# Designs tried in a protein design run: designed miniproteins, single chains, continued (2). Part 33

Each design is a single chain, and the fold is of that chain. pLDDT is the mean over its residues in the fold that is shown.

## One batch from the design tools (miniprotein)

Design m5123
Fold by ESMFold2-Fast:
Structure m5123 (fold): chain A 84 residues (1-84)
Amino acid sequence: GAEERARRVQRGARVLLEGGSLREAAEAAGLSVGTLTRLLRHVAEKSGYVSSVPEDAPRRERLGDLAAFVVSLPLAELAELLAA
């Protein structure tokens, strides 16, 4: 269901927030790297997320910032964003 998908995405986001690679995050989420990347981008677009780091910041820092946002969302809200 939508909540299960949200839990998987939050598991991946937590790995990224802790400094893990995108591959490690995808493995933790039980998703492909492409699927996790697409879902994170989708959440950013649908939520109106604004990065707190510059666009020229290292990819790791940009992913960590987005991951912190995703982890901060209530599970129900993340599930709604993923279904949007």
Scores: mean pLDDT 84

Design m5124
Fold by ESMFold2-Fast:
Structure m5124 (fold): chain A 98 residues (1-98)
Amino acid sequence: MKIPAKEAVKIINEAAKKAGEEVYRLTGDKGLANKVASAVQNAGARTVLEMEKKGVSKEELRELTQRAIDEAVARVPPSAAGAVRKALEDFADKLISL
């Protein structure tokens, strides 16, 4: 599928913001919230770059998302892992629905 880059970037930014807000709500730690938002943003941006190179199927997008989740989760504390996973899964679901 070919996804409009503007829509993909908007979905990444929304997912990153929501992940950061959720972590801040759960922990009260603004530094951790910013780190989580950055991890989601970077993982999502890499996923979009991979999609732009060749186009991807829905199955390939799920594989890219799982890789992005695993990489982002490895870079944040376990307390933030759920928020990161949810944000990247929500991002993939929105891309699939475009």
Scores: mean pLDDT 76

Design m5125
Fold by ESMFold2-Fast:
Order: sequence, then C-alpha cells, then structure tokens
Structure m5125 (fold): chain A 97 residues (1-97)
Amino acid sequence: MEEEEREEREALEELERRKEELAPYKPEYTKWLQTVAGLDPETAEALAEAMIDLAAQYMVAHGADPEEAVAEVEKNLLPRILKASREELDRIAALVA
C-alpha cells in the first residue's frame, strides 16, 4: 500500500535530517581518531562517518537528541574501535614475522 512506501521514505528522510544535525561532530571524531587512535586520514574519516550514522540511527530509534546519541556512541564505540585497531595491527605483525 502507499502508506508503507511513504513510511519508508519518511524514515530515510528522518535519518538524513539527523545526520545533518550531527555533521558538526564529524570533524571532531575524525581528528580524535587520527590523534588518539593513530589512524590514517582516510580510515579516520570513514570511521567518523560510521559513528555519525550510528548516532543518527540511535536518534531515530529512541527519539534521542544529538548530545545523547553522541554520548552513547562515544561510551560504547570508541573503546571498541581502539581495541579493534590494536588487534588488527597485531594480526598483521604476526603475518609478516
């Protein structure tokens, strides 16, 4: 029915709107990932974009404001990114040793 197509379109529009609200956080995440996590600019930008996407999804799913969504992503995702980065580096080092 037309209502289902409309709901899907409205959901995508809502997600895009939330991403726009979170746009100011992308440069901060990119800088943090480069300086603290030691990631290259391309990887840092890609991960920052993924973090913004996750925060936007959290806002849509829970009706959270940008500050709440950002805080949730920072608490849950940043430590995991740091751990995953170290584990990946260790894995690569083991292959060349």
Scores: mean pLDDT 71

Design m5126
Fold by ESMFold2-Fast:
Structure m5126 (fold): chain A 91 residues (1-91)
Amino acid sequence: DTEKLNEKLAPLFEQILNSDKEKSLEAAREMGRELARFSIEKGWDVEEVAEIMEYRIEQAMELLGKPKEFIEEVLEAFREGKREELERLKK
């Protein structure tokens, strides 16, 4: 259920939008890890779920007037966290 994922990720999403740069990047990496883990546990397409979340992050940050370079850094941190968790879960 995507609603449960959204509830789990809501605190991290809040940190991305309302924290300093360092904490926003940390929250984005953690969000990527949690999303990858949850998607695998549910048997979902990780890339499809990640694309939806990336779009939501980008849209929210643009609406808040965040610089494009910062938005790109947050999206890369999210993708890094996702990749790290997927690699960790490989046996």
Scores: mean pLDDT 84

Design m5127
Fold by ESMFold2-Fast:
Structure m5127 (fold): chain A 87 residues (1-87)
Amino acid sequence: AREVLEEVIERLEEFARESEDEEIKKMLLGLATVIRDSLATHSDARARTEAIAFLRHAIREIEKVFKGSEEGKKAIELLEELRRRLE
């Protein structure tokens, strides 16, 4: 559980570094931070449950704000992959 959450954080930060869209970069780095904070504060099981909820919320927000953007589509694909790995 913890190792998968650490990989999720790493992949979010890596994608953010490579992103050309500053707003998507900020959103993904913020997401990585809240997941890391949950993992530091809560049990692995609780952190996993919260990470799934955070990922679902981020997907919904990117779909609303960045719909039709190539970077937005790539971000959604990443977030959906990470969500499936945690479920």
Scores: mean pLDDT 82

Design m5128
Fold by ESMFold2-Fast:
Structure m5128 (fold): chain A 100 residues (1-100)
Amino acid sequence: SKDELIALLQEGIGRVRELREQALRDGDKETAKLAQENIDVLQGALDLLQQTDDPDTIRRVARNVLLHAEFYREQALKLGDEELARVNDELIRRLRELLE
């Protein structure tokens, strides 16, 4: 549902923000930048969801977030950030459940 998707994206943003703050404390500017890009995608999806009740548009937003989560999971693993990878892996799992 739209409400479940919104709640999932809000949870994801909160988790990624915590990891971004940790990366900044650790001096890991590359992971902090990747986390900010991840947040920007999730926030953009929330902004689109606020403008629509169309089920097809909501499903397209969810699919787009899924593709970006897969990308950010791979990039996080390449940077050695297992926690950022895990947050995106959970997003992928839950988005797939919402889309099926």
Scores: mean pLDDT 90

Design m5129
Fold by ESMFold2-Fast:
Structure m5129 (fold): chain A 71 residues (1-71)
Amino acid sequence: SSMNEKLAEATAIALELLKQGKSREEIIEELKKRGFSEEIARKAVERAEQRLANEEKYGGFDAGVLAVITA
């Protein structure tokens, strides 16, 4: 699969782990255990942090609508 597919999958996992209160280090280690590279894991955490910040700003459902428009 493409790097973009791997990054998207890793980002979704990282976002769930961030919502569970996991640290960046724990998330990177979990992603590496799942077969992702350290490069992909670090980028996934950065993207997940950005998505979580956007969700907190817009309140869930509103953030979802904005994500569809900007994708």
Scores: mean pLDDT 73

Design m5130
Fold by ESMFold2-Fast:
Structure m5130 (fold): chain A 80 residues (1-80)
Amino acid sequence: VEELEARVREIHEQAKKLKNPKKRFEVDELVGIAELLLVEIRKAIEDNDPEEHIQRLLDKAQSYIDQAENLIKEEKEEEK
């Protein structure tokens, strides 16, 4: 979870450097969903929810983080 939280922070910093405000908004939306999922994961861990449930949430959060990172990469290539 800490690794995904660190990736979310890095995405926020990279998104601020994007010149296109619409693409910045799209990245913020994706990372915002990931942040909500990370809060849900933290709660699930505290509540001792089944490992399968926690892993499913982790997979979802990772998917949104990967999508946000890919959007940043694509937009940076377009801005060059």
Scores: mean pLDDT 78

Design m5131
Fold by ESMFold2-Fast:
Structure m5131 (fold): chain A 93 residues (1-93)
Amino acid sequence: MAEEYAKKLLELEKKAREEARKNNQNIEEYQKEEEELLIKYLKEAGFTEEQIRLAYLKLAEEQIKILGADPAAREQILKLAEERAEEIIEKIK
């Protein structure tokens, strides 16, 4: 199931965030470096396009459950996760 990919994605996001935080005082520079590090770590971990999609969708489903989101909020959270996955996939190509 997608749970293992979601867990690994969270670990890589945390690693990217912690590393970017050490090097940047500016929020914009921090966010850019965090994304560049995440892409690097996903490539090193051998994530496929499908695994990236499954990981983001699984994280979105968990967020929806935690928030008790209504149908409209659920649709927006899932759409945002799908769009984010495709953006990351495009940058990994």
Scores: mean pLDDT 80

Design m5132
Fold by ESMFold2-Fast:
Structure m5132 (fold): chain A 85 residues (1-85)
Amino acid sequence: SDDLELFRQMMEQFLSIVPEKAKEEVRKVAEEVLRRYEELVAQGVPSVDALSESYRRFLLEVLEVLEKYSSNPDSWKSYIRSLLL
């Protein structure tokens, strides 16, 4: 799906801008979110709905990782909130 490829590209772009120490955990979040997307689609959830849930989950879980590794978690909260709009 073109939408899934765009989602994958967005996750890769996000991975490129996070702090080096966070990259491995963010990569693991991306892999888990993609696996969950595949499970939802396999269970009959419409691809658009599965993608929306996966996108939201990715951003929320990445925020938790960045709060752990960032010296400025409020800036990351603002950035991620802008992506959820």
Scores: mean pLDDT 80

Design m5133
Fold by ESMFold2-Fast:
Structure m5133 (fold): chain A 67 residues (1-67)
Amino acid sequence: SMQKARELIRQANDADDAGDTEKAKKLAEEAGKLSEAGYYAAKAVIKGIEGDVEGSLEYARKARELE
């Protein structure tokens, strides 16, 4: 569900903020499997972890458009 995907993205961001990038990526990938908006949100998180700020913002924008 979209709600479950949003919760997993929130947990992924929390994990990234705590410095657990492996957990953040795993949670984001799980969210991406649950909805199209979650898929783009997951890509935004992964791009952010990789240091691609512009790519992260673009995927976040796409996720917002689908919500």
Scores: mean pLDDT 81

Design m5134
Fold by ESMFold2-Fast:
Structure m5134 (fold): chain A 89 residues (1-89)
Amino acid sequence: MLEAEIEEGIAAIAVAVYLLTLPAEARDAILQALEAGDYRGAVALLVEALAGWPREEQLAALEALLAYARAAGDEELAAAAEEAIAALR
């Protein structure tokens, strides 16, 4: 659907912006895990990289990832992001 394609693109840009604010080592580890299909590992690495950030910003980053996963139809990534969001609440 055209609407879903637009939402997926916007969510992907939001996730990319968050990744670009992380240290290169953390960003590279997260991207490697995502490329390997290790969605739970990728989300765990993201949470660890965000641990020093304000809670509101940590939640915003995870919600951006969840929005991307839902728009892309990636149920495993969505589940991992939802679990991480619940743990921070």
Scores: mean pLDDT 77

Design m5135
Fold by ESMFold2-Fast:
Formats: C-alpha cells, sequence, structure tokens
Structure m5135 (fold): chain A 65 residues (1-65)
C-alpha cells in the first residue's frame, strides 16, 4: 500500500542518517585519546543497536508490501 511504502521510505531515511552517524564516529576515533575512543566505542555500540532494531522494523514493513 502507499502508506506502507511511505513508512518504508521514512525508515530507510532514518537508517541512512544513523549509518552516517556511525561512520563519522568511526572516522574520527583514531585521532582521539584512549578515554575519548572508549566513549566513541560506547556511542557506536548504542547506535549499532538502534540500527539493528531499525533493520528489524524495516524487514517487518517490507513483509507487508
Amino acid sequence: SMDLERQLAILQFRRMALQVEIDVYRRIKPSKSAAEQAQLDKRIADAQRELDDLDKEIAAVESEI
């Protein structure tokens, strides 16, 4: 349906934005102190969990199309 296709597009946009965030954290990590790297690792892990949850939501919506 057009409503499910719209929901899918929004979820895919959110996924793209989250992936960019993770990629930025990974890119800046080598230039940071050990303590800052540990904090970035936590942020990456938290963002990765959110991305994994989002991928499950995308798969559920795709199964209805």
Scores: mean pLDDT 87

Design m5136
Fold by ESMFold2-Fast:
Structure m5136 (fold): chain A 77 residues (1-77)
Amino acid sequence: MIEKAIEALEYIYELEKKKLIDVNGEIPEWMLEALEKELEIDKKVLKTSPEEERLKLIRLRARAAGVEEEELKKLLG
């Protein structure tokens, strides 16, 4: 389960990066650094949290990145 959760989280962050590139033509260095730092924090939270809290975090990040619930379910299995 945790491996699928981490994969889903990484996919969500990649989608967010693609949206930023679409808006700005390139991701500013400060924004890329902030996203990388947030991803590391989120991964740590996933590794130390119960399953239900992991799913809640992933759903929150997915919603912010515009990933629909159906697509998220496919990523998590």
Scores: mean pLDDT 78

Design m5137
Fold by ESMFold2-Fast:
Structure m5137 (fold): chain A 77 residues (1-77)
Amino acid sequence: MEEEKKKLEEQRKELAREIAEKLTGIGLGFMVEQLKRGAKLSPREREGLIDAARWAIEHGSPEVKELAREVLRLLEE
């Protein structure tokens, strides 16, 4: 059970990195538009998007950092 939990945690971290990469640029812009249109996210989807946005703020281009900050702002509303 504990080894399976570690595997799920590692998979979660890998998915978060993959999501962060895919949400960079075009993906973050798409999410900003969807959230502005009132798209509802599940709690798990929100967590993944928040993690991806935080990663993008640290590692992204200036444009990607702006989109990531806008995503976080829209999720706080």
Scores: mean pLDDT 72

Design m5138
Fold by ESMFold2-Fast:
Structure m5138 (fold): chain A 95 residues (1-95)
Amino acid sequence: QLTDEQLLGRLGRFDKDGDGKISIEELIEGLVFMEDTGEDTSPGVLAAMLNLAVKKGLLTDELLELLKKFDKDGDGTLSPAEAGKLRKYLLEKYK
């Protein structure tokens, strides 16, 4: 349902320091904010956002390495199921 432009707008809000890269900490803060506001944090939307961020080079090297760890089939993209596991991991690390 969300366009690439809408997904990029959401990703831009996660970049708190304006360096053009989203860190693990910024992603955690963004996910917490989206849960608190009732924004759609479904695994499908999260997968679409993260895959677009990878395509556009918007993730830090540390976050890219973390995504590779959850990319079980090694195709360079996250499925909704893999994104859901990543979300759980990140929220557990934050709490």
Scores: mean pLDDT 74

Design m5139
Fold by ESMFold2-Fast:
Structure m5139 (fold): chain A 85 residues (1-85)
Amino acid sequence: SREELKELAKEVARILTEGLKMEDEEEAREYVIEKLTELEKKSKDPFIQSLLREIKAIAEETKDLAEMASRVAELLGEKAIEVDE
């Protein structure tokens, strides 16, 4: 649902924002990946699980947190268009 996707987008944005507050870039990246993994384990929705795996792949491939945030925002925007009410 759009409500679930909206809630997920808020949680992901919060995780990325917390990562950006960290002084060590590698530690920040590991923190983001850990929190995304926790969200995946807590979700029972196959769509949300699949989306979280895609976000995690972006996080694992991207060294720059700002670039990571940009790519994640693009993915979430694309998925918002695909969500059926």
Scores: mean pLDDT 78

Design m5140
Fold by ESMFold2-Fast:
Order: C-alpha cells, then structure tokens, then sequence
Structure m5140 (fold): chain A 61 residues (1-61)
C-alpha cells in the first residue's frame, strides 16, 4: 500500500492506495495519524464494496 499525506495550513489530506483500492480522508486540525486512519478506513470500505459486488456477480443476482 502507498500512503501519502499533504498538509495545507490547517487542512490535511491523506490518501491510501493499494492497486485499484483508494481511500481518502480530508479534514482540518487532524494529525497525520488520524488522517491516515480515516483514509485506511475508507480504503477498507471500498474493498468491501468490491468484494460484495463480486459475490453478487458470482451468485448471478
């Protein structure tokens, strides 16, 4: 996984990428760790959605 954090004044943007899975978190007054944790959570949600879609396709629903 690739993790990038960009800080612009009070605004923090964290992006976590792993292949086609992308999680992004943006907020003000966030620590780098907090932003990364939020971005990772979003990446995991995206992975779960893709796995669910694949399961539905395999079940022909």
Amino acid sequence: PKVTVKREGNKVTAVVTDGDIVGKAVGENLSDDEAIKQALAEALKELLKKLQALLEELLKK
Scores: mean pLDDT 76

Design m5141
Fold by ESMFold2-Fast:
Structure m5141 (fold): chain A 89 residues (1-89)
Amino acid sequence: MTLEFLPAEEIDGEIVLTVVAENNEEKPVTVHVHVRVDGKLYSTESAQINAGEKVTITLRVKSPHDIEVYGTFTQEVAQPFELLGRVKR
């Protein structure tokens, strides 16, 4: 399983966050993305990805504070959330 945080874009005062998730495993997985703003959970998104598939998850944040993007996946056992990237404001 691979999670990639692409360079963030700012559009109309909103930060657009893009995470590309690729399922390199032989079974379906569920990907979870957490966005934290000023150390607090701001939003979460989840997507099921079939074996060998890739999905793009896009989130929008309107905040003057620093943003952290975390990701994990669940197949049989949930993996710990990993820091994918930060956006300094």
Scores: mean pLDDT 81

Design m5142
Fold by ESMFold2-Fast:
Structure m5142 (fold): chain A 97 residues (1-97)
Amino acid sequence: DWIEELEKKFEEELKKAKEYIEKEIPEELKPVVEKLLELVEEYQKKILELMKKEKLKSNEELSKYWKEKASEEEKKELEKLKKEYAELIAKLKELEE
């Protein structure tokens, strides 16, 4: 099942990100990076829930759903997450040399 493989991939990516944060990220940056990880986890969860609900089998089907069938509420929620993510990335870059 493609969704099960995607779910496993997301779990592996999150595990690696958490290990990287613990070992490599300076204490000063950890709150911002941890908040970024929380947003990534929320985004991944919403994508998986949407794919399971609509029985989407690929990234192409997800993209088509997003353009043609996604509700205004779903679009606004995803745009909010994207904006928050972009703002945190910008903040992180400002805290680096």
Scores: mean pLDDT 74

Design m5143
Fold by ESMFold2-Fast:
Structure m5143 (fold): chain A 67 residues (1-67)
Amino acid sequence: DETAAKIAELEREAILAGAEAGLHYMSSSSYKIDPSLSKESEKHRKEGDEFEERARELRRQAEELRS
């Protein structure tokens, strides 16, 4: 039904957002080794946090639709 389709879409978007967060966290960890790349490390950590928050919000919306 329409609700099931919306839940599936939100869950798919949450998975993609979580994957993006993971990539940013990996980049942050890689840059952290070099002190000259501290700004790049912090930028990727913040970007990862933003994608992780988006993933959580999308999962919350999917759960609300399940009643």
Scores: mean pLDDT 84

Design m5144
Fold by ESMFold2-Fast:
Structure m5144 (fold): chain A 81 residues (1-81)
Amino acid sequence: SSRIQAVIDAIRAFIASRGGQISRQDFIAQLRALQAQGIITQAEFDAIVRAANAAMQRQRTTVFSADDAIAIVRDALQSVY
């Protein structure tokens, strides 16, 4: 949908502005901004944060690339349907 594409594009642009990587703290802050604007729901926010925490633990990382963050968002949003 155009809404999901807008979310993906916003996250990609933000990560690009940070040099191609994003910390957990900055990622969550950006997701909160999107939720406050009504672009994502509380349930979508919670699902994305859960998926990001699981990915960080599995990959033993504190940062995401744009591609990793976008994959997390897509997978999490599919879980909220």
Scores: mean pLDDT 79

Design m5145
Fold by ESMFold2-Fast:
Structure m5145 (fold): chain A 89 residues (1-89)
Amino acid sequence: MKEQAKRLAEQLLSEEFKEMVEEELELLGGWTHESVKKFAELLAKFLEQHGFTEAAKVVLEEAAKIKEEEDPKKQLEKIIKATADYLLK
């Protein structure tokens, strides 16, 4: 499990994942706070389905801190980084 968690963290921090996220956000309505929140909920569900229940909680906790006055892209980057940092511990 820990080796799988490290591989997942590396994938989440990759340029390839960043490109995939941009495409997914476009399908969800673009870079908006609502789309970022929806993406975070989908990511949390994916993590929980693959046994990363605690990492899913980190995603949801960071998503709950989303504020409309902040850049949605920066908020999503913060969620992804916090999740990857948790997986690497």
Scores: mean pLDDT 79

Design m5146
Fold by ESMFold2-Fast:
Structure m5146 (fold): chain A 65 residues (1-65)
Amino acid sequence: SEAGKKAMEEIRKLAKKTGLIKSVRLEGNKIFVELEEDTPDSAVVELHIVTLGVVSGLEVEIRYV
């Protein structure tokens, strides 16, 4: 979907900007994200990703690694 492509683009920008995203993939209507260690900065990135998912009508699954 167009919304999924835009969401992936924004998450890839966050990955380049923060260095806190280890992987991201889109499967159907669900975004899977692996974040670096549970830190205040990672929590802010998580909130951005969750918000993007809500706005885009996509489910989000986040794992800390």
Scores: mean pLDDT 80

Design m5147
Fold by ESMFold2-Fast:
Structure m5147 (fold): chain A 131 residues (1-131)
Amino acid sequence: SAAARDAEFHRGVEGILRELRAFAEERGDESLAEEIDDLLERLPSLTPLGAAKALLSLLLIAYQRYKDDPEARKEILGLIDELIALMKKYLPLEEVIEILELAKEDAIRANLEDLAKHIEEQIEKLKKEQA
């Protein structure tokens, strides 16, 4: 059912948030841990699209904050890829493309050229699946 699919998606988002929280704990990043805890508290009230957008936004913020740490950025990029895979499994393809296009615009505004290019490559793969 749609409700069961939404519940599975929320569990997936919670899983990625807990991985990001472990990342924050390993680095002593109390500010990021607090932002993750705030999103975990709000998660049950969010739609699947709202949850996807909120988590992707938080991952982009984390990626920007760790600009001088390439290993940290690699771990965060892995979590972004996990979220993209989760969205592809549970959300309509058109909605995934829209979310990623908005995230690409946010990455460009944040001067995250490498991340914007990575997101664009994911969008192009998804568009080929529509054609």
Scores: mean pLDDT 89

Design m5148
Fold by ESMFold2-Fast:
Structure m5148 (fold): chain A 68 residues (1-68)
Amino acid sequence: SARDAEMQAIVDAGVGYFRWLVDEQGVPPDDARARARDLITQQARQRGFSPDEIDAILAQFDARVAAL
């Protein structure tokens, strides 16, 4: 669905931001993860995602970061 595609785009952007913080900016992984989660949460709220959808986005982000 369009909503699922939008959620995946936010997860992809968050993972990209996390990688940029760690690999390019030298931010420690735990700090980079927290910063990326904050940005994801802000962007998802602005786009009208529900709390449950935001939790799902953050869970997908966490799983993808853990697999890096």
Scores: mean pLDDT 88

Design m5149
Fold by ESMFold2-Fast:
Structure m5149 (fold): chain A 61 residues (1-61)
Amino acid sequence: MLSLGELREKLKEAGGASEEEMKALAQEVFNTDEAGAERVIDLLLEMGLIELRDGVYVATE
């Protein structure tokens, strides 16, 4: 998934993102609104592609 690769790269470069930063990043990368970004974040968490650690989203493998 092209957009997923871009999201993961940006997240790795940042060292993690807050909820608001993650929503903004998801909106930019997936060209969606805030509700769409929330859905994308939930899906990525469920798939194990990102993790929430102490209020910070980080990329997994």
Scores: mean pLDDT 77

Design m5150
Fold by ESMFold2-Fast:
Structure m5150 (fold): chain A 70 residues (1-70)
Amino acid sequence: MLDELLELLKKASPEELEKVGVLLATQGYLEAARLVGDLARGRASEEEVREALEKLSTEVRQRVLELLKK
């Protein structure tokens, strides 16, 4: 799931990444939200994003995954 989520984030549009950032911030994951926003702007490494995603609850990870499945 985490590797699938990271691959979906890498393929996501800037608009999709912005929506993910808003979801993460709303759930209190401010660092993860910042890193996803930085990824959209080419300012964060995939490894930094992976580490932040590992700290998310399973429920929040699942919500992000469903958001990216279009």
Scores: mean pLDDT 78

Design m5151
Fold by ESMFold2-Fast:
Structure m5151 (fold): chain A 90 residues (1-90)
Amino acid sequence: SMALIEKLKKLAKELIEKSKDPLAIRAAKLALELAKKIEEGKATILDIELTIGLIRIILGVMKLIGAEEEEIKLLEEIIEVLDEILEEMR
C-alpha cells in the first residue's frame, strides 16, 4: 500500500527530526532506505524481514539503555507499519 509506505516515511522522518540518539537515527534511516527500495520495485520479502529484524534489535538495545519514551514509541510504530507492509506482500 502506498499509504503504508508514506506513513513509514513520515514516522522515520519524525524520528530523525526529534531524536539525537544515533541508534534511533540509524533505525529511521534503515526504514527510509527500505521505503525507497519498495517504491523502486526492488524490495524483496527478505529485505523487509531483515529490516524489521535490525530495527527490533535497535529497539531492544534502546530499551536497555533507557532511551526516551517518545523515541521508543516511534520505533514501535515503524515496526508495526513494516509488519503491515510485509503482510500485504505475502
Scores: mean pLDDT 89

Design m5152
Fold by ESMFold2-Fast:
Structure m5152 (fold): chain A 78 residues (1-78)
Amino acid sequence: SEILELVRKALEAIVAGNLEEAQEYADKAIRLAMQQSEEVARVIAGSLERTALEAALGTDTEKVAEEGLRRVEEALEA
């Protein structure tokens, strides 16, 4: 899935601290998701936001990113 690949790249960029690159991938993923399902777009936005907050405040950024990607994959299968 093109959406899932873009979300993966956005999450990897957040983990690496490349916020500008993360925003570009996130915008592309959300734009494509909005054409298919507002629900999928919300799951993507929530996963990206949660991972960014963990990167700023927490210690488990990679784990949160992996959980977020899994939730997006599940939403795309529904």
Scores: mean pLDDT 84

Design m5153
Fold by ESMFold2-Fast:
Structure m5153 (fold): chain A 84 residues (1-84)
Amino acid sequence: KVFDFKELYEEDKEKAFELILGIAALVHETSGAEKEKIAQAVKESLLSDGIIDEEEAEEIKQKILNMNEEEIKEEIEKLEKFLN
């Protein structure tokens, strides 16, 4: 399903960040892609769409990079609850 991240970001930045972290965690867990590649792709996508500034995109990237195995599981649970 298409999700309007820009609208959520403008109304609730914390929820928008949580959603991005949950998606990144799910992609890492399901695909085995490296966190650095996921974090960089997320940053580039958000900057390309003009949704977020460079400082905020870097903050999201750093949060993705710093997630450990436990935090990845927690972010996936939060994402599943958000989508239901």
Scores: mean pLDDT 76

Design m5154
Fold by ESMFold2-Fast:
Structure m5154 (fold): chain A 66 residues (1-66)
Amino acid sequence: LKEEALELVEKLKPYDPKTAEAAEKAIKEGNYVAALSGFHEIIKHVPEAKEVAEEAIRVLKELLRQ
């Protein structure tokens, strides 16, 4: 799941490199709540990234349940 989240961050980097890099750092540090906020910001500012960002949100919510 953590590896899946990081793969989805790589797919988001072309859309919003700065926010995606911040989310990557948050995931590596175990701060999944901060990463979730980052993905929601990407959806707001880059609508074409919505599908990838929503999948990343789904994976992070699963990580939070563990």
Scores: mean pLDDT 82

Design m5155
Fold by ESMFold2-Fast:
Structure m5155 (fold): chain A 77 residues (1-77)
Amino acid sequence: MKAAPDVVEIAKQLLKERGLEPASIEVLSIERKVEGDKIVVTADLEVTLKNGEKRQLRLTVTLDANGDVLSAELEEL
């Protein structure tokens, strides 16, 4: 079976697209839920930026039935 998506790597990519440079990302919680023909992975993250700022974010990754990433979204908690 295909491996689960690396939520830390997905979060790093989305943060860089927002002009934010992560120094570290800690996964506080992770939840996997089957919703119809897709899988939704929700991860709560504590991100430390290179300037020392800390942010709490939620990452939501939607996968198809084969485990391929359909969408990924970051929101502030």
Scores: mean pLDDT 78

Design m5156
Fold by ESMFold2-Fast:
Structure m5156 (fold): chain A 65 residues (1-65)
Amino acid sequence: MKVEVKKIGDTYEATAIIDGVTATVVTNAKDEEEAKNLAKRAALGKLLDQARQQLEQLRQQLLDA
């Protein structure tokens, strides 16, 4: 996973690349670490949309086991 962050005025622009999926977040975060975490969550959101079927199936199996 690659995460980059830069400060633009009072705003942070953070970009996360996870498994080839890129997400960029522009946010008024408390610090650079929070901005990076928000970008990671955005990228994970895109991955979750792609893998929602697998995750739902695994979760159901774990709950039933």
Scores: mean pLDDT 76

Design m5157
Fold by ESMFold2-Fast:
Structure m5157 (fold): chain A 92 residues (1-92)
Amino acid sequence: MAARQARQAYRLIRQGRVTDATMLIVQARRQIPQSSQSDQQRAARYLSRARRVARQRGMDRVARRVDQALQHLVDVSSGDARQSAIRARQRS
């Protein structure tokens, strides 16, 4: 789900629809913990593209929100991987 929301946010940023794009970025961030690794990777790609376009167009507030979503994606992926490894070892 996060990748679909990130892709739509990227399209809205290209259209200059800053408020709508920001709402979708927030929704994508909330869906990241529930998303598959492939969905998280696709979301990261669209968010990276969105950040580049937002910075090029001087949309600093949107670029900051995208940076926050990308950081959250890294934090969730790293934390979940570590916790899953620990739980697997404890069950063994």
Scores: mean pLDDT 74

